# Designed miniproteins, single chains, continued (5), part 96

Each design is a single chain, and the fold is of that chain. pLDDT is the mean over its residues in the fold that is shown.

## One batch from the design tools (miniprotein)

Design m19545
Fold by ESMFold2-Fast:
Structure m19545 (fold): chain A 94 residues (1-94)
Amino acid sequence: KPITETKTFELKAGESAEYTFTAPEDGILKVVVTDASQPVRVKVYVNGKLVAEKELNVGDYITAKVRKGDKVTIKVEPVDPSKSGTVTLKITLY
């Protein structure tokens, strides 16, 4: 059964937002940018280790493999650190 969450972050200039959760099941994590005022850099950490990093525009996505019980942290930052904006991510675990 896929798990899907939608998260909206307001990013101030020079700031990053983080979303941390424990993986409820083994699977493939997919993070889609569904809306953004500017390009964002998305980093995925599993148990404190950077496993995936990509610059994303609206419609782009990043994936990472996770196991049940893994601590997953998704970090989002503006590609341009001088700009503020809003980003909406759709987070799915298959």
Scores: mean pLDDT 84

Design m19546
Fold by ESMFold2-Fast:
Parts: structure tokens; C-alpha cells; sequence
Structure m19546 (fold): chain A 55 residues (1-55)
């Protein structure tokens, strides 16, 4: 569901923020790449308008 994708994006944003505080730029980059993939999946499955509304 779109809500499950949004929840996963929010979890990754939280983990990315922790990695950023820790100075672990490699982990930050990996989380950002996965967030970008999930955002594209959300847009592809549910449309850009719905994705923008949920994000």
C-alpha cells in the first residue's frame, strides 16, 4: 500500500539522520539511495499527485 511505502521512507529518513550525526556518510548515501528508489516506486504505482500528497 502507499502508506507502507511512506512508513518505510520515514524510517529510512530517521536512520539517515542518525548516520549523519554519526558522520557515517557511506550509510547516509545508502539510505538516501533507497529513499529515492522508494519515492520513484510510490510515483510509478500510485502517480505523482498521490505521492506528492503523501510525502
Amino acid sequence: SPEELVKRIEELDREGARALIDGDWERVSRYQAEINRLVEELKEKYGEDEAEKLL
Scores: mean pLDDT 82

Design m19547
Fold by ESMFold2-Fast:
Structure m19547 (fold): chain A 143 residues (1-143)
Amino acid sequence: MEIIAINSLSDLLPLLDKSRPVYIIADDKGMGKRAQELAALLRSNGFDVTLILLDSKDPNAVQKLIEIIKSLPDGSNVIIFYSSAVSGADDFELGKKALQLLAEKPFHRKILVFSGKEDAEAFRDLLSYLGLEDKFIFAYLVN
């Protein structure tokens, strides 16, 4: 599967079904500003958007991500802006559980957005090792 280069946040719009709700998940730092910019852009284009910011200082951020994923409606567009706070870098087993749960959920779109190509490739390779690669769309921001 090809990793999508995002030159503008508007490059994400054709990937989404406008008839379905959009849930954007990010940390409150790092990628949080880009997630806020995307939420504003999607709302201006008539999408139904919920933005969820996780506290990057919360040691339970990954557990909260798991509870959020469980609560989201079936058929939603789900976009996660990936950072260390969301990736479960401090707890690999919780991070893996969040990714497995996200892969199993019947969402219409599952888009993982990275700050760079190398991060997107590393996460794709991790999900390929877990047999989950084909469940996700991988995207990275071009600087």
Scores: mean pLDDT 82

Design m19548
Fold by ESMFold2-Fast:
Structure m19548 (fold): chain A 85 residues (1-85)
Amino acid sequence: MEKEKEGEKLLVEAAKYYEQGNYEEARKLAQKAYDLFSSVDPNSPKAASALYLLGLAYEKLGDYEKAKEYYEQGLAIEEKARAEA
């Protein structure tokens, strides 16, 4: 429970930094959020959200290869969740 709440707070802060144009800080906080969510459940929708924000931050930083990898990882989590439902 606590790791999930910490991850959610970090993800909200990462999104705020992304909106402010501080993409490097957004990337760092989104990575920490992903690490917390994935330690609880790597296939959770929250883990996918953190991966998408990582992809957005890397895209803005000009790292399109990493952005693509994170987007594909997030999509794979969503597809697994749909297959289980």
Scores: mean pLDDT 83

Design m19549
Fold by ESMFold2-Fast:
Structure m19549 (fold): chain A 76 residues (1-76)
Amino acid sequence: ASIEEIIEFSEKKLAEDPESAEAWYMLGLAYAAQGKKELAIEYLEKAKELVSKAPLKPEEKEEALKALEEKKAEIE
């Protein structure tokens, strides 16, 4: 199914690049969809940490961090 495919794809990406904020974000969303709220929040926090350290434009960081906080609030 699509959730399982997202988990597999994201885990493979993390094996190649453990600092991929996108992969942590996708895992967070997939585990939230499975009802694993604790894991989902942990992974979204990891994505947030990596986004904060990434060399992105200020506008891109602000939007990404806002989206992550909104998703965390939605899960709980």
Scores: mean pLDDT 79

Design m19550
Fold by ESMFold2-Fast:
Structure m19550 (fold): chain A 95 residues (1-95)
Amino acid sequence: MEALELLEEALELIEEVLKKGEADLELIERLLELYMELLRLTEDKETILRLIGMALRAIGLGLDAELKKLPPASKEDRERIEELLEEAREEIEKL
């Protein structure tokens, strides 16, 4: 039940980023957190890994614009996003 709700939220966020081509760091972080939660909840990971691939592409469209807006004090946000991206990539590579 919880996994389905997380999937719906993740898809909605992906659509938003793709449509606008822009994303706030909070939105990007939340999207990555949702996929990491889904990976923990689901034993059959094929669908989740596809969604991570879509999320990474969506993030790629918005991230460059947001990085240009970041104040110097946002080091923690950048570090967290980088860690989540690395974890997601590692799960995809295990396919």
Scores: mean pLDDT 54

Design m19551
Fold by ESMFold2-Fast:
Structure m19551 (fold): chain A 58 residues (1-58)
Amino acid sequence: SKKKEEEKKKKEEEELKKLIEEDKKENPITNPSLQSEVDEIIKLAKENKKKLLEEKKK
């Protein structure tokens, strides 16, 4: 399709990411271990959500 409706969804996601990044900038993580742990938790949460949804879909 030529309308690229996906751009609208991506804009919302971009706004959400901006909010998350802004929070990180205000609270600079000096501990690299903590930063890695937080990032991993976020990734696991997203993957878990997708897997859970996919499992029900089968």
Scores: mean pLDDT 65

Design m19552
Fold by ESMFold2-Fast:
Formats: structure tokens, sequence, C-alpha cells
Structure m19552 (fold): chain A 68 residues (1-68)
């Protein structure tokens, strides 16, 4: 899970949103409660202009990890 999260962060930093999304989803497939991967997926949706879906993902991430 952490390795796919790290890859998602790297691809997101490069602006490769589809590849970033794929890696965040793989992290979540291994650990559905991986709050940071939910937040990362939210950042991808925000970057794509889907602010409503991004906020839902951020809310879930904060519910699992209030420090986010």
Amino acid sequence: AEEHYALGEEYFRQGKLDEARGHYLQALAEDPNYARALAGLGEVYRAQGDERRAQGLFDRARELDPTL
C-alpha cells in the first residue's frame, strides 16, 4: 500500500494524473482505510476539476485520520 501511495505522489507531482490515480487506487485496493491514499485520490479529482468528489474523498480521509 505505501509503495503504491509513494508512486501515486510521484506521478501526481509530474502532472501524470491518470497514472497517479491508478497507483492511489492500487494502494486503496490493498488497504481501503489508507487515509493518505484517499487524500491523494482527492487531489487528483481536484486537479481534474471535480471539486465535489475531491471534497468527499478528503472528508473520508480526515474521518480515518483526523491529523490530515
Scores: mean pLDDT 83

Design m19553
Fold by ESMFold2-Fast:
Structure m19553 (fold): chain A 68 residues (1-68)
Amino acid sequence: MTEEELVEALIKYGGLSEEEARKLTQRIIDLAKEGKVDEARKYLIDEAGLSETFARALVIAAIELAKK
């Protein structure tokens, strides 16, 4: 998954604006780079209102993007 595909998923399935989706994507990638996987997941659930399953999928994608 590319960064743009992650942003599009947040807009279409998360109901976020483009600006919110881009900001959230950047924050989650930064948290993944720091190894803060649980913090990234909780942020998506608590602040963005995403489901546990969707939040976990996005964190996995962010970890893969953080390695590139």
Scores: mean pLDDT 78

Design m19554
Fold by ESMFold2-Fast:
Structure m19554 (fold): chain A 58 residues (1-58)
Amino acid sequence: MEEKKKKAEELVEEALELIRQGRGREGLRLLLEATKYMDDEEREQALEEFHRALEERA
């Protein structure tokens, strides 16, 4: 079970990196894929980090 959470964390990190590179659409797709490996609380936390990354670019 922990293996899925580790996979989700890796996908989130890649998604955030893509967003910072200006590839926000691809980053969002990876983030959405990562949420399949998460519970509700982890999903909310990942979305908060995603929003913060977008705010930094604004």
Scores: mean pLDDT 74

Design m19555
Fold by ESMFold2-Fast:
Structure m19555 (fold): chain A 79 residues (1-79)
Amino acid sequence: MDTKLSEALQKAKDALEQAKKLVDDPNSPKEVQQQAIEQAQKAIDEAKKLAEGASPSVKATVDKLQQQVDQVKKQLQQK
């Protein structure tokens, strides 16, 4: 795995974890929650581009990150 792909995956994971924590926190402003989701989606999109041609394991990781951010987006929309 090249360094750029590894860093993009780590950034996507970190951004997604932050978005989950903020969306699940009723005291967080919705603007901050939305910003965190947007940052997570951007990081996942970058990882997807870099993961094209990568191993099935890496692609599966990116797919799981996308599934999780989609769930976080739905949580925010349902509030």
Scores: mean pLDDT 80

Design m19556
Fold by ESMFold2-Fast:
Structure m19556 (fold): chain A 57 residues (1-57)
Amino acid sequence: SKELKEELLKAIADVLAAIGDLLEAELRGASEEELAEAEKKLEEAKEKLKEIEKELE
């Protein structure tokens, strides 16, 4: 559906943003706690993307 494809694009954008946040944190030498939080957000974004992709198949 068109709605599901729009959600897919948003989920992809969310994953890319989370990757950028994690890389920025690593480059500035963020704490282990900050890195863990960034990794958690990335995993949550990836999980949402997988669910939407499954709906498209």
Scores: mean pLDDT 84

Design m19557
Fold by ESMFold2-Fast:
Structure m19557 (fold): chain A 61 residues (1-61)
Amino acid sequence: SEKEKEVDRLIDEALERYRRGEMTLEQAAIELVKKLEELGYSQDEVARAVRRFAERARALD
C-alpha cells in the first residue's frame, strides 16, 4: 500500500512535468524508470508503473 502510494506519486510527478512541457513523454518515462530502479523496485513493478504511466499519458489532451 505504501509502495503503491509512492509509485502513484512518482507517476503523477512525471505526468505533471510532461504536461508542463518540462519533458517530452519519452524523457518523463525514462526518468520514472530511473527513479523507481534507484528506489529498489523490481523489474515487474517498474513495468507495471510504466504501463500505468503510458495509459494515463494517452488519456491527456
Scores: mean pLDDT 85

Design m19558
Fold by ESMFold2-Fast:
Structure m19558 (fold): chain A 67 residues (1-67)
Amino acid sequence: MDPEVLLDEALEEVRRTASPEVAARAERMVEATRRHVAANAAMSPDLARLGAEFGVRLIRREVERAL
């Protein structure tokens, strides 16, 4: 899966289930992850994908902790 699509799906899931405040925090974390993924994509598409997958897991754990 495209790293951008993976992050978009995670953010949509958070927006559906979380409060607006938690969703806004997750949105900031997604944006930070996208910047990191974009930097890695120049070196390796596989590293970018793994970075996005790891970022999604961290975002989900932080949202779960906040709920």
Scores: mean pLDDT 74

Design m19559
Fold by ESMFold2-Fast:
Structure m19559 (fold): chain A 95 residues (1-95)
Amino acid sequence: MRDDLIRQLSQSAVLSLDGARRLLQDSDPSAQDVVDRLDDARRLILTDVRIGSRRARRALDRAVRRAQQHSPSLGRRISAYRTGVRSNLDLALSL
């Protein structure tokens, strides 16, 4: 059913977001401001997927930029998580 699929996609997006958050925090402990933005986006996805999607996009763009400043390999890894979050949320919003 449509609502169940939206919930599953939002849950998958949250798992990818948690992956990005954990990797960034473990690799750059000084990026707490970005980690906090990812945590805010996580809460919003679970309460309002449209608002959460906009916040997650901005937070992940910032996370990728921060990660790239730390190392190019970290930037690529965070970018892969961003792709996973975007794909799941874009599909959820298209339903």
Scores: mean pLDDT 86

Design m19560
Fold by ESMFold2-Fast:
Structure m19560 (fold): chain A 73 residues (1-73)
Amino acid sequence: NAEKVLEALLRTYKELGLKALSLGELARLTGLSKATVRRAARELEKQGKVKLITSELGKRKRTYVELTEETLK
């Protein structure tokens, strides 16, 4: 499942130049649940491949998964 999340992030970066996607966007792209995406993203963060970023804008917290510069080398 971590492989699917990483592939979706890399594909979006290659095609659209976006380094970060929300948990919901990754869930839609991969067909995984948001909970599964969060667990996969945490595993990738432990490997230094992504960083989890929480932003508060409006009524709810949004969590984004961002590719690290080390992964893009």
Scores: mean pLDDT 79

Design m19561
Fold by ESMFold2-Fast:
Structure m19561 (fold): chain A 64 residues (1-64)
Amino acid sequence: GPVLTLHALEDYTAKSADELSLKKGELLRVEVLAPAENGFVKVRLLDTGEVKWVPGSAVRPAGA
């Protein structure tokens, strides 16, 4: 999928091992793997190679 940088708009605490915790202002280099499901986006973190779900409402493309 597309490779982009996501900017965390708010803090988020992961509710499972499959979710990513976020801190407001954090920048994430990711590959988007799947369309949104129940408000979450499936991404691969480029720095670690981990595949995680992030809440779509808590992130935006950096510079958008």
Scores: mean pLDDT 80

Design m19562
Fold by ESMFold2-Fast:
Structure m19562 (fold): chain A 98 residues (1-98)
Amino acid sequence: MEAEREERRRLEEEAFEVGEEEGRAFMLGVYLVLARHDPSTPEEVLAELERRAEEAVARAQEAIRRYREKNLDNRVVLEGLNRGINEGHREVKEILEA
């Protein structure tokens, strides 16, 4: 049944998205903690990291709510998590280099 394959692909895409949001939030949170413990971090950089981390946490919370409702594939979520970690690291680098 082709419809079953399309539904599985959609669930895999959603599971990957959930992992991406979780990974991004995790990485921004880690760097925010590090920035708070570094007295050389400019106030404007710290404020931007705080705003981005709060946004990422809100998105991740919404994603995990969808995860609970849809019983998404944990393996695909973990693949998305790796992507989200890389995206979060890139976003932090952009903030620090601005």
Scores: mean pLDDT 82

Design m19563
Fold by ESMFold2-Fast:
Structure m19563 (fold): chain A 70 residues (1-70)
Amino acid sequence: SLADMIAELERLVREAKELAEQGRYEEAIRLLEKALELARQLSTVDPTIGAVAIREIEELLEEVRRKLEE
C-alpha cells in the first residue's frame, strides 16, 4: 500500500540519519540509495509525494557523500 511504502521510506531515512550521526557514512549511503529506489517507485503511484521524497533523499545523499570525502 501507499502508506506502507511511505512508512518504509521514513524508516530507511531515519536509520540513515542515525548512521550518519555515528560517522557510519558508507552504511548511511546504502540505506539512502535503497530509500531513493523506493521513492522513485512511490513517484509512479503519487508523483507529488514521490518528487518531494526523491529531492529530500538526493539532498541527504549529497550531504553524506560530502562528509565521507572530508
Scores: mean pLDDT 87

Design m19564
Fold by ESMFold2-Fast:
Structure m19564 (fold): chain A 86 residues (1-86)
Amino acid sequence: SKFDEIIEKLREELKALGVPDDLIDTLVSAIRLAVNLKLSPEEFRRLLEAAYDRVLGENPDLTPEQRAKLREVVDKAIEELEKLLK
């Protein structure tokens, strides 16, 4: 599905940034949960921000450039998912 394509692209881009698989799974699980529960835009964003903060907290050694790229990659995937689900 298009949803699975977006998720797999997100996984590949996060792996390329050196994010560990368990933390990628944390972000992906949060996204899948938000979509499956049909959360409001506010609830969806809050859940994803919490997952993102957890990933950054568990990877304190990420450079400022890697952190910015991680955010960019996640936000881009969310934008594509929101377009798909509307």
Scores: mean pLDDT 76

Design m19565
Fold by ESMFold2-Fast:
Structure m19565 (fold): chain A 67 residues (1-67)
Amino acid sequence: SEEERIRKEIDEARRKFLENGAAPQEDVDRLFERIREAKLRELRGERPLTPQEKAMLDAVKEQLDAL
């Protein structure tokens, strides 16, 4: 259920990026797949986020907040 909620939130954010034309679909798909993988890995307690993954998440949040 929590994993399903995270997947839905990521799918909604991806849709907003595509609707606003912020980047080509292939780049958006690649970015959000990486975000999905990182968030699900963290939820499962497997490995913490790397500094690069944190920077990626912060950049996406900043872009969403600007829309």
Scores: mean pLDDT 75

Design m19566
Fold by ESMFold2-Fast:
Structure m19566 (fold): chain A 70 residues (1-70)
Amino acid sequence: SKEELVEEIQELTAKAIQLLDEVKKNPDDEELKKKALELAEKAVELGVKAGMDEEDAKESLEEFKKKLEE
């Protein structure tokens, strides 16, 4: 089931990145930003469960948040 978890993380990460690109095209869409952040948060949470370092996960999420505000 670790393989299933990794696949779910990859899918959530891809969707979050896709929504991040959509946010850059629609910067005033707060709902879109929220959806992108929720997917990124879920991906990093599952990543930690899969063995990702918590500090690396936190840094990845902060970087994603920064990109949402650019």
Scores: mean pLDDT 82

Design m19568
Fold by ESMFold2-Fast:
Structure m19568 (fold): chain A 106 residues (1-106)
Amino acid sequence: MARELIEEARKLLEEAREYFERGDYEKAFELVEEAERKLIEALKKAVEEGDVESVEEVSRLSFEISKLGLKVEKKMGKLPGLTDKEIEELAKKSGERVREFGEKAL
C-alpha cells in the first residue's frame, strides 16, 4: 500500500541523514536513491488508490529526499557551485512537480 511505502521511504531518509552527519556520503547517497525508488512506487500506488493524502505526503517527502540528495551530491563534488538556497529551491520544485502529477492523475 502507498502508506507502507511512504513509511519505508521515511526510514531510509532518516538513515541517510545519519550517514550524512557522520560524513559517509557514499552510503547516504545509496540510501537517498533507495528512498527515491520507494517514493516513486508510493506515488504510483497513491494514484491507483485515489489516496489524495498519500499524494500530499509523497510531495512533502520528495522535497526532503531531494534536498538531502542534492546536499550529498554537493559534498561528493558532483554538483559544483550550488548554494544552500539553490538546493532548497530545486528540492521545492521537485515536491511541487510530484504534487501536480499526482493531482492530475487522480
Scores: mean pLDDT 83

Design m19569
Fold by ESMFold2-Fast:
Structure m19569 (fold): chain A 99 residues (1-99)
Amino acid sequence: MAKVEVSPATAAVGQRVTITLTAEEEGDYVAVLRSGGFEGATLASLENAKPGDTVTVEVTLESAGTYTVKAGKLKRGRGFAPVTEDDIEITDEATVTVT
């Protein structure tokens, strides 16, 4: 499985937000952004991860709203080309509110 964390959980428009994806088991993992009505954007990925492997990315959110970052394991054979929620098993999620 993988875990995702966002910091801070409440941000201002244009403020930098840090997203951390951590693998707890071997495998391929992604963190994807969801905002109400948007298609998912892949923010971070871990390929051939081992337990404890971590990737950290910084993003700037340009619109007020509630954003959900979902961590998931890639299903066999899907790779890292554009992924949908059907391509991953969601294992964790974290929310950031932008005001």
Scores: mean pLDDT 74

Design m19570
Fold by ESMFold2-Fast:
Structure m19570 (fold): chain A 60 residues (1-60)
Amino acid sequence: SRAEELRRQAEEEIGRADKLSAEADKLYPTDPKKARDLYIQAVAERVRAVGLLWEAELAE
């Protein structure tokens, strides 16, 4: 269903955000500017995931 597709997309975006955050944590001591950019990207992915979950809730 559309709801299942949206939830799958949200899970994929959360997974990407987790990987970006982990990479940022590793880079922070040596390249804090790059780490910051990755954290911002992770936050953006999480925001998109929340939107997808909200859309999934509205899909019957």
Scores: mean pLDDT 87

Design m19571
Fold by ESMFold2-Fast:
Structure m19571 (fold): chain A 81 residues (1-81)
Amino acid sequence: DVDEGVAAILMGLGDIMYSKGLYEEAGELYERAASLLPPDSPAAIEALRNAAEAYKKAGLEEKAREAEERAREGEARRRAA
């Protein structure tokens, strides 16, 4: 799956950026990974939660809130299926 493979690469790049203290860049990479996956997939939900944590560390509280909201929506949809 091309989208799944690219999402995994973006998650790995996000982890590298996060480890370097580049939290805003990490959050953006995690959001891009989530955008390539079904919104209700466990991988997309994890990517959005990782984005929220990265944005919190960057002081980007609005982006963190939006990422958390999207993760919760995906989780709710997954449980309803």
Scores: mean pLDDT 86

Design m19572
Fold by ESMFold2-Fast:
Structure m19572 (fold): chain A 57 residues (1-57)
Amino acid sequence: SPLERQLARQQTVLGILKAAVYFAKTNPNMPQSEVEELEKLLKEVEEEVKRLEELVS
């Protein structure tokens, strides 16, 4: 279904953002404000994945 495909795509984006936050935190050239923006995006994608999981159920 279109919702199952959207869920799969958002789960992939979630994995990428988790990796991005991890590497951003270890990068000495990364400003704290950029890390915070990435963490905010991660939270938004986590909430979207949870919403899509409820719709697919």
Scores: mean pLDDT 88

Design m19573
Fold by ESMFold2-Fast:
Structure m19573 (fold): chain A 64 residues (1-64)
Amino acid sequence: LSPEIQREVDRAMGLMYIGLGELFASQGKNEEAAEMYRKAAEIFEKAGDEESAEEARKKAEELA
């Protein structure tokens, strides 16, 4: 798998975890939402997307 395709896959996974975090937050499950945002941040960091990783960490801190 090329590094470019791998980064695209990782970013897509990060976005999925962001969506799950938003879903849990909408249900008042703030701890579970924060965990999903932390997972998204790790994936974005691995993908080299530092901006999205920082945003995800910020969302997690707001809920935890």
Scores: mean pLDDT 82

Design m19574
Fold by ESMFold2-Fast:
Structure m19574 (fold): chain A 103 residues (1-103)
Amino acid sequence: SVTLSFQLTGLAIADASVVWEAQRPGEPPEAVAALSPDGSSRAYHPRVQGRATISRDAAANTAYLDLTDLEPEDTAVYFARATGPDGRTQWVSAGTELVVAPR
């Protein structure tokens, strides 16, 4: 299992919507998990449903993506995007490369 994190500065994560995106080798970026601004709804891509958990910690001002039962197909560069309450201001993580070897 792996936990990806994105710590936000300058905006409270509690006021932001969060989307985690994955860019797999040779494929366009896809949204893998989303959390609504009020934290009440979560959405997951079918490929990670049941293995992924999106969450946030307001005290740490951090968004998380937990992935379990890692598969080679999870190999991607992962980005977090937080959108502020104006619906336009965005904070995007630098990207984290996850490599899942078959062996």
Scores: mean pLDDT 79

Design m19575
Fold by ESMFold2-Fast:
Structure m19575 (fold): chain A 74 residues (1-74)
Amino acid sequence: SAEEEIEKLKKEIEELMKKLMQREATDEEVERAFELIEKLKEIAEELGDEKMVKSAENLEKTLKELVEERKRQE
């Protein structure tokens, strides 16, 4: 189901974000995380699920903040 796909995407995104926080993520893995978030948002939009759309937007914002924070440190 689409709901199961959404949960799977969220879990994979979370695992990639944890790698980024641990400084183990490659640039390719960061790009993949953004792609997965975009897919999550598209599925949520097709379902008309405003809460899931907002959740995907929050994940994207958090990922951008993590990338920027890493850049600011060095």
Scores: mean pLDDT 80

Design m19576
Fold by ESMFold2-Fast:
Structure m19576 (fold): chain A 60 residues (1-60)
Amino acid sequence: VDELIAQLSSPDSRVRAQAAARLGELGDPRAIPALEDAAANDPSPFVRRVAERALRGIRA
């Protein structure tokens, strides 16, 4: 989880999107604050959408 959270800060948007998706699959609530930040503030609209979907998965 900690390594995936760190990958949300990667300069590569594909790495950030993969990290967000993987965090959603794991369902670990420790990822929620980092995913909320990514969903609100990531410069890539695609990464923001993936982070939103991950949050919905964890909260379900």
Scores: mean pLDDT 79

Design m19577
Fold by ESMFold2-Fast:
Structure m19577 (fold): chain A 60 residues (1-60)
Amino acid sequence: SAMDREARARRAAESLRAALLAEGASPQFADTVAAEVEQLMRAGRDEEADRLGLRALLSA
């Protein structure tokens, strides 16, 4: 359902944000990337969300 997708997107974004902060990313960078990943996942663009998250972690 849309609500389930939204909940999963939010949880994934929260986890990514925490991981980026743990890797030393700025809060601003972590917030921006997490928000974009959440938006992409809610739109069903899961492959783009995954690529963005991985790229961000490699840059942190």
Scores: mean pLDDT 87

Design m19578
Fold by ESMFold2-Fast:
Structure m19578 (fold): chain A 62 residues (1-62)
Amino acid sequence: SIGEEIREILRKAGLSEEQQEEVERLLAEYALGMSESEVIARLQKLGLSESQARRLIELAKK
């Protein structure tokens, strides 16, 4: 499922459970109108690469 793919990306990135929940909140904020550039910047601050951040956004669009 999409949720499992997202969780696998976050686990491989070495994020804590709290950081993983923050990523899920950011993806929800994206769905509510947060800009793609702002979401990418915030995801990168959590330790994700730009490519990982863009992949998460694409998964969230489904």
Scores: mean pLDDT 82

Design m19579
Fold by ESMFold2-Fast:
Structure m19579 (fold): chain A 76 residues (1-76)
Amino acid sequence: EIEELKKKIKELIEKRKELLEEMKKFKGNIKEVQKLTAELLRIIGEEIDLELELAKLENKPISEIFKESKELVEKL
Protein backbone atom coordinates (compact mmCIF):
# COMPACT_ATOMS: atom_id res chain seq x y z
CA GLU A 1 0.00 0.00 0.00
CA ILE A 2 2.67 2.55 0.99
CA GLU A 3 4.80 1.41 -1.98
CA GLU A 4 1.82 1.89 -4.33
CA LEU A 5 1.26 5.43 -3.01
CA LYS A 6 4.96 6.28 -3.41
CA LYS A 7 4.86 5.00 -7.00
CA LYS A 8 1.81 7.14 -7.83
CA ILE A 9 3.42 10.20 -6.23
CA LYS A 10 6.61 9.64 -8.26
CA GLU A 11 4.57 9.40 -11.48
CA LEU A 12 2.77 12.67 -10.68
CA ILE A 13 6.07 14.42 -9.88
CA GLU A 14 7.46 13.32 -13.26
CA LYS A 15 4.34 14.56 -15.08
CA ARG A 16 4.59 17.88 -13.21
CA LYS A 17 8.23 18.33 -14.27
CA GLU A 18 7.33 17.60 -17.90
CA LEU A 19 4.51 20.17 -17.83
CA LEU A 20 6.76 22.84 -16.29
CA GLU A 21 9.34 22.32 -19.05
CA GLU A 22 6.56 22.43 -21.67
CA MET A 23 5.23 25.70 -20.25
CA LYS A 24 8.67 27.33 -20.58
CA LYS A 25 8.58 26.63 -24.34
CA PHE A 26 5.23 28.44 -24.92
CA LYS A 27 6.07 31.94 -23.67
CA GLY A 28 4.01 33.75 -26.33
CA ASN A 29 1.02 31.39 -26.51
CA ILE A 30 -1.35 32.45 -23.71
CA LYS A 31 -4.05 29.84 -24.45
CA GLU A 32 -1.57 26.94 -24.44
CA VAL A 33 0.03 28.26 -21.23
CA GLN A 34 -3.44 28.49 -19.61
CA LYS A 35 -4.21 24.89 -20.62
CA LEU A 36 -0.88 23.62 -19.28
CA THR A 37 -1.33 25.65 -16.08
CA ALA A 38 -4.76 24.08 -15.47
CA GLU A 39 -3.32 20.58 -15.97
CA LEU A 40 -0.39 21.42 -13.68
CA LEU A 41 -2.74 22.58 -10.91
CA ARG A 42 -4.77 19.37 -11.28
CA ILE A 43 -1.61 17.27 -10.89
CA ILE A 44 -0.49 19.34 -7.87
CA GLY A 45 -3.87 18.70 -6.24
CA GLU A 46 -3.60 14.96 -6.81
CA GLU A 47 -0.03 14.96 -5.49
CA ILE A 48 -1.11 16.77 -2.31
CA ASP A 49 -3.96 14.29 -1.75
CA LEU A 50 -1.61 11.31 -2.12
CA GLU A 51 1.04 12.94 0.09
CA LEU A 52 -1.59 13.48 2.79
CA GLU A 53 -2.68 9.83 2.56
CA LEU A 54 0.96 8.71 2.76
CA ALA A 55 1.53 11.03 5.75
CA LYS A 56 -1.31 9.33 7.64
CA LEU A 57 0.31 5.93 7.08
CA GLU A 58 3.88 7.07 7.91
CA ASN A 59 3.09 9.75 10.55
CA LYS A 60 4.87 12.28 8.30
CA PRO A 61 4.59 15.93 9.46
CA ILE A 62 2.05 17.99 7.48
CA SER A 63 4.55 20.88 7.46
CA GLU A 64 6.84 18.92 5.13
CA ILE A 65 4.01 18.40 2.63
CA PHE A 66 3.18 22.11 2.81
CA LYS A 67 6.80 23.09 2.10
CA GLU A 68 6.94 20.86 -0.99
CA SER A 69 3.64 22.25 -2.34
CA LYS A 70 4.70 25.86 -1.68
CA GLU A 71 7.99 25.40 -3.55
CA LEU A 72 6.16 23.98 -6.56
CA VAL A 73 3.63 26.85 -6.69
CA GLU A 74 6.36 29.49 -6.26
CA LYS A 75 8.11 28.19 -9.39
CA LEU A 76 5.03 29.05 -11.47
Scores: mean pLDDT 72

Design m19580
Fold by ESMFold2-Fast:
Structure m19580 (fold): chain A 55 residues (1-55)
Amino acid sequence: SREAAEEGIRKAIEEAEKNNDLTLARVALKQARELGLPELVARAEEVIAKLEAKA
């Protein structure tokens, strides 16, 4: 379902931030864009920017 997919993407973004997993953050961004979820797109982009600044 859409709701379960949104939950999965949100969890992936949270896990990517916790584990400094840039690859997971990018996958979550792609999924959020494919489902048209602007809130999760913005959150994933924020996490990616934060992780890239650390690299």
Scores: mean pLDDT 84

Design m19581
Fold by ESMFold2-Fast:
Structure m19581 (fold): chain A 86 residues (1-86)
Amino acid sequence: MEERKKKIEDVEKQLASMSSPEEQRAFLEKQLDEEVKRAKEAIENGDLMTAEKHLEDLEVLRQVAEKYGFDEIAERIKKAIEELRS
């Protein structure tokens, strides 16, 4: 619980340092792509513990995207998590 809250705060601070919604969107999209790639690699290697860490990081990204009104990105993250867990 405490670890997730800290991760959310860290992502929020990074978004707050950006000057435009376009920069914030690009950041979230880049993080989505990187975390999905890492989760897939961990799953393919049978490293379920590392895969769960990246899925948790994706869930943190989804919550931040929803909170700040990036609903389309939040939906993309949600679908990525569902596909990786299937």
Scores: mean pLDDT 82

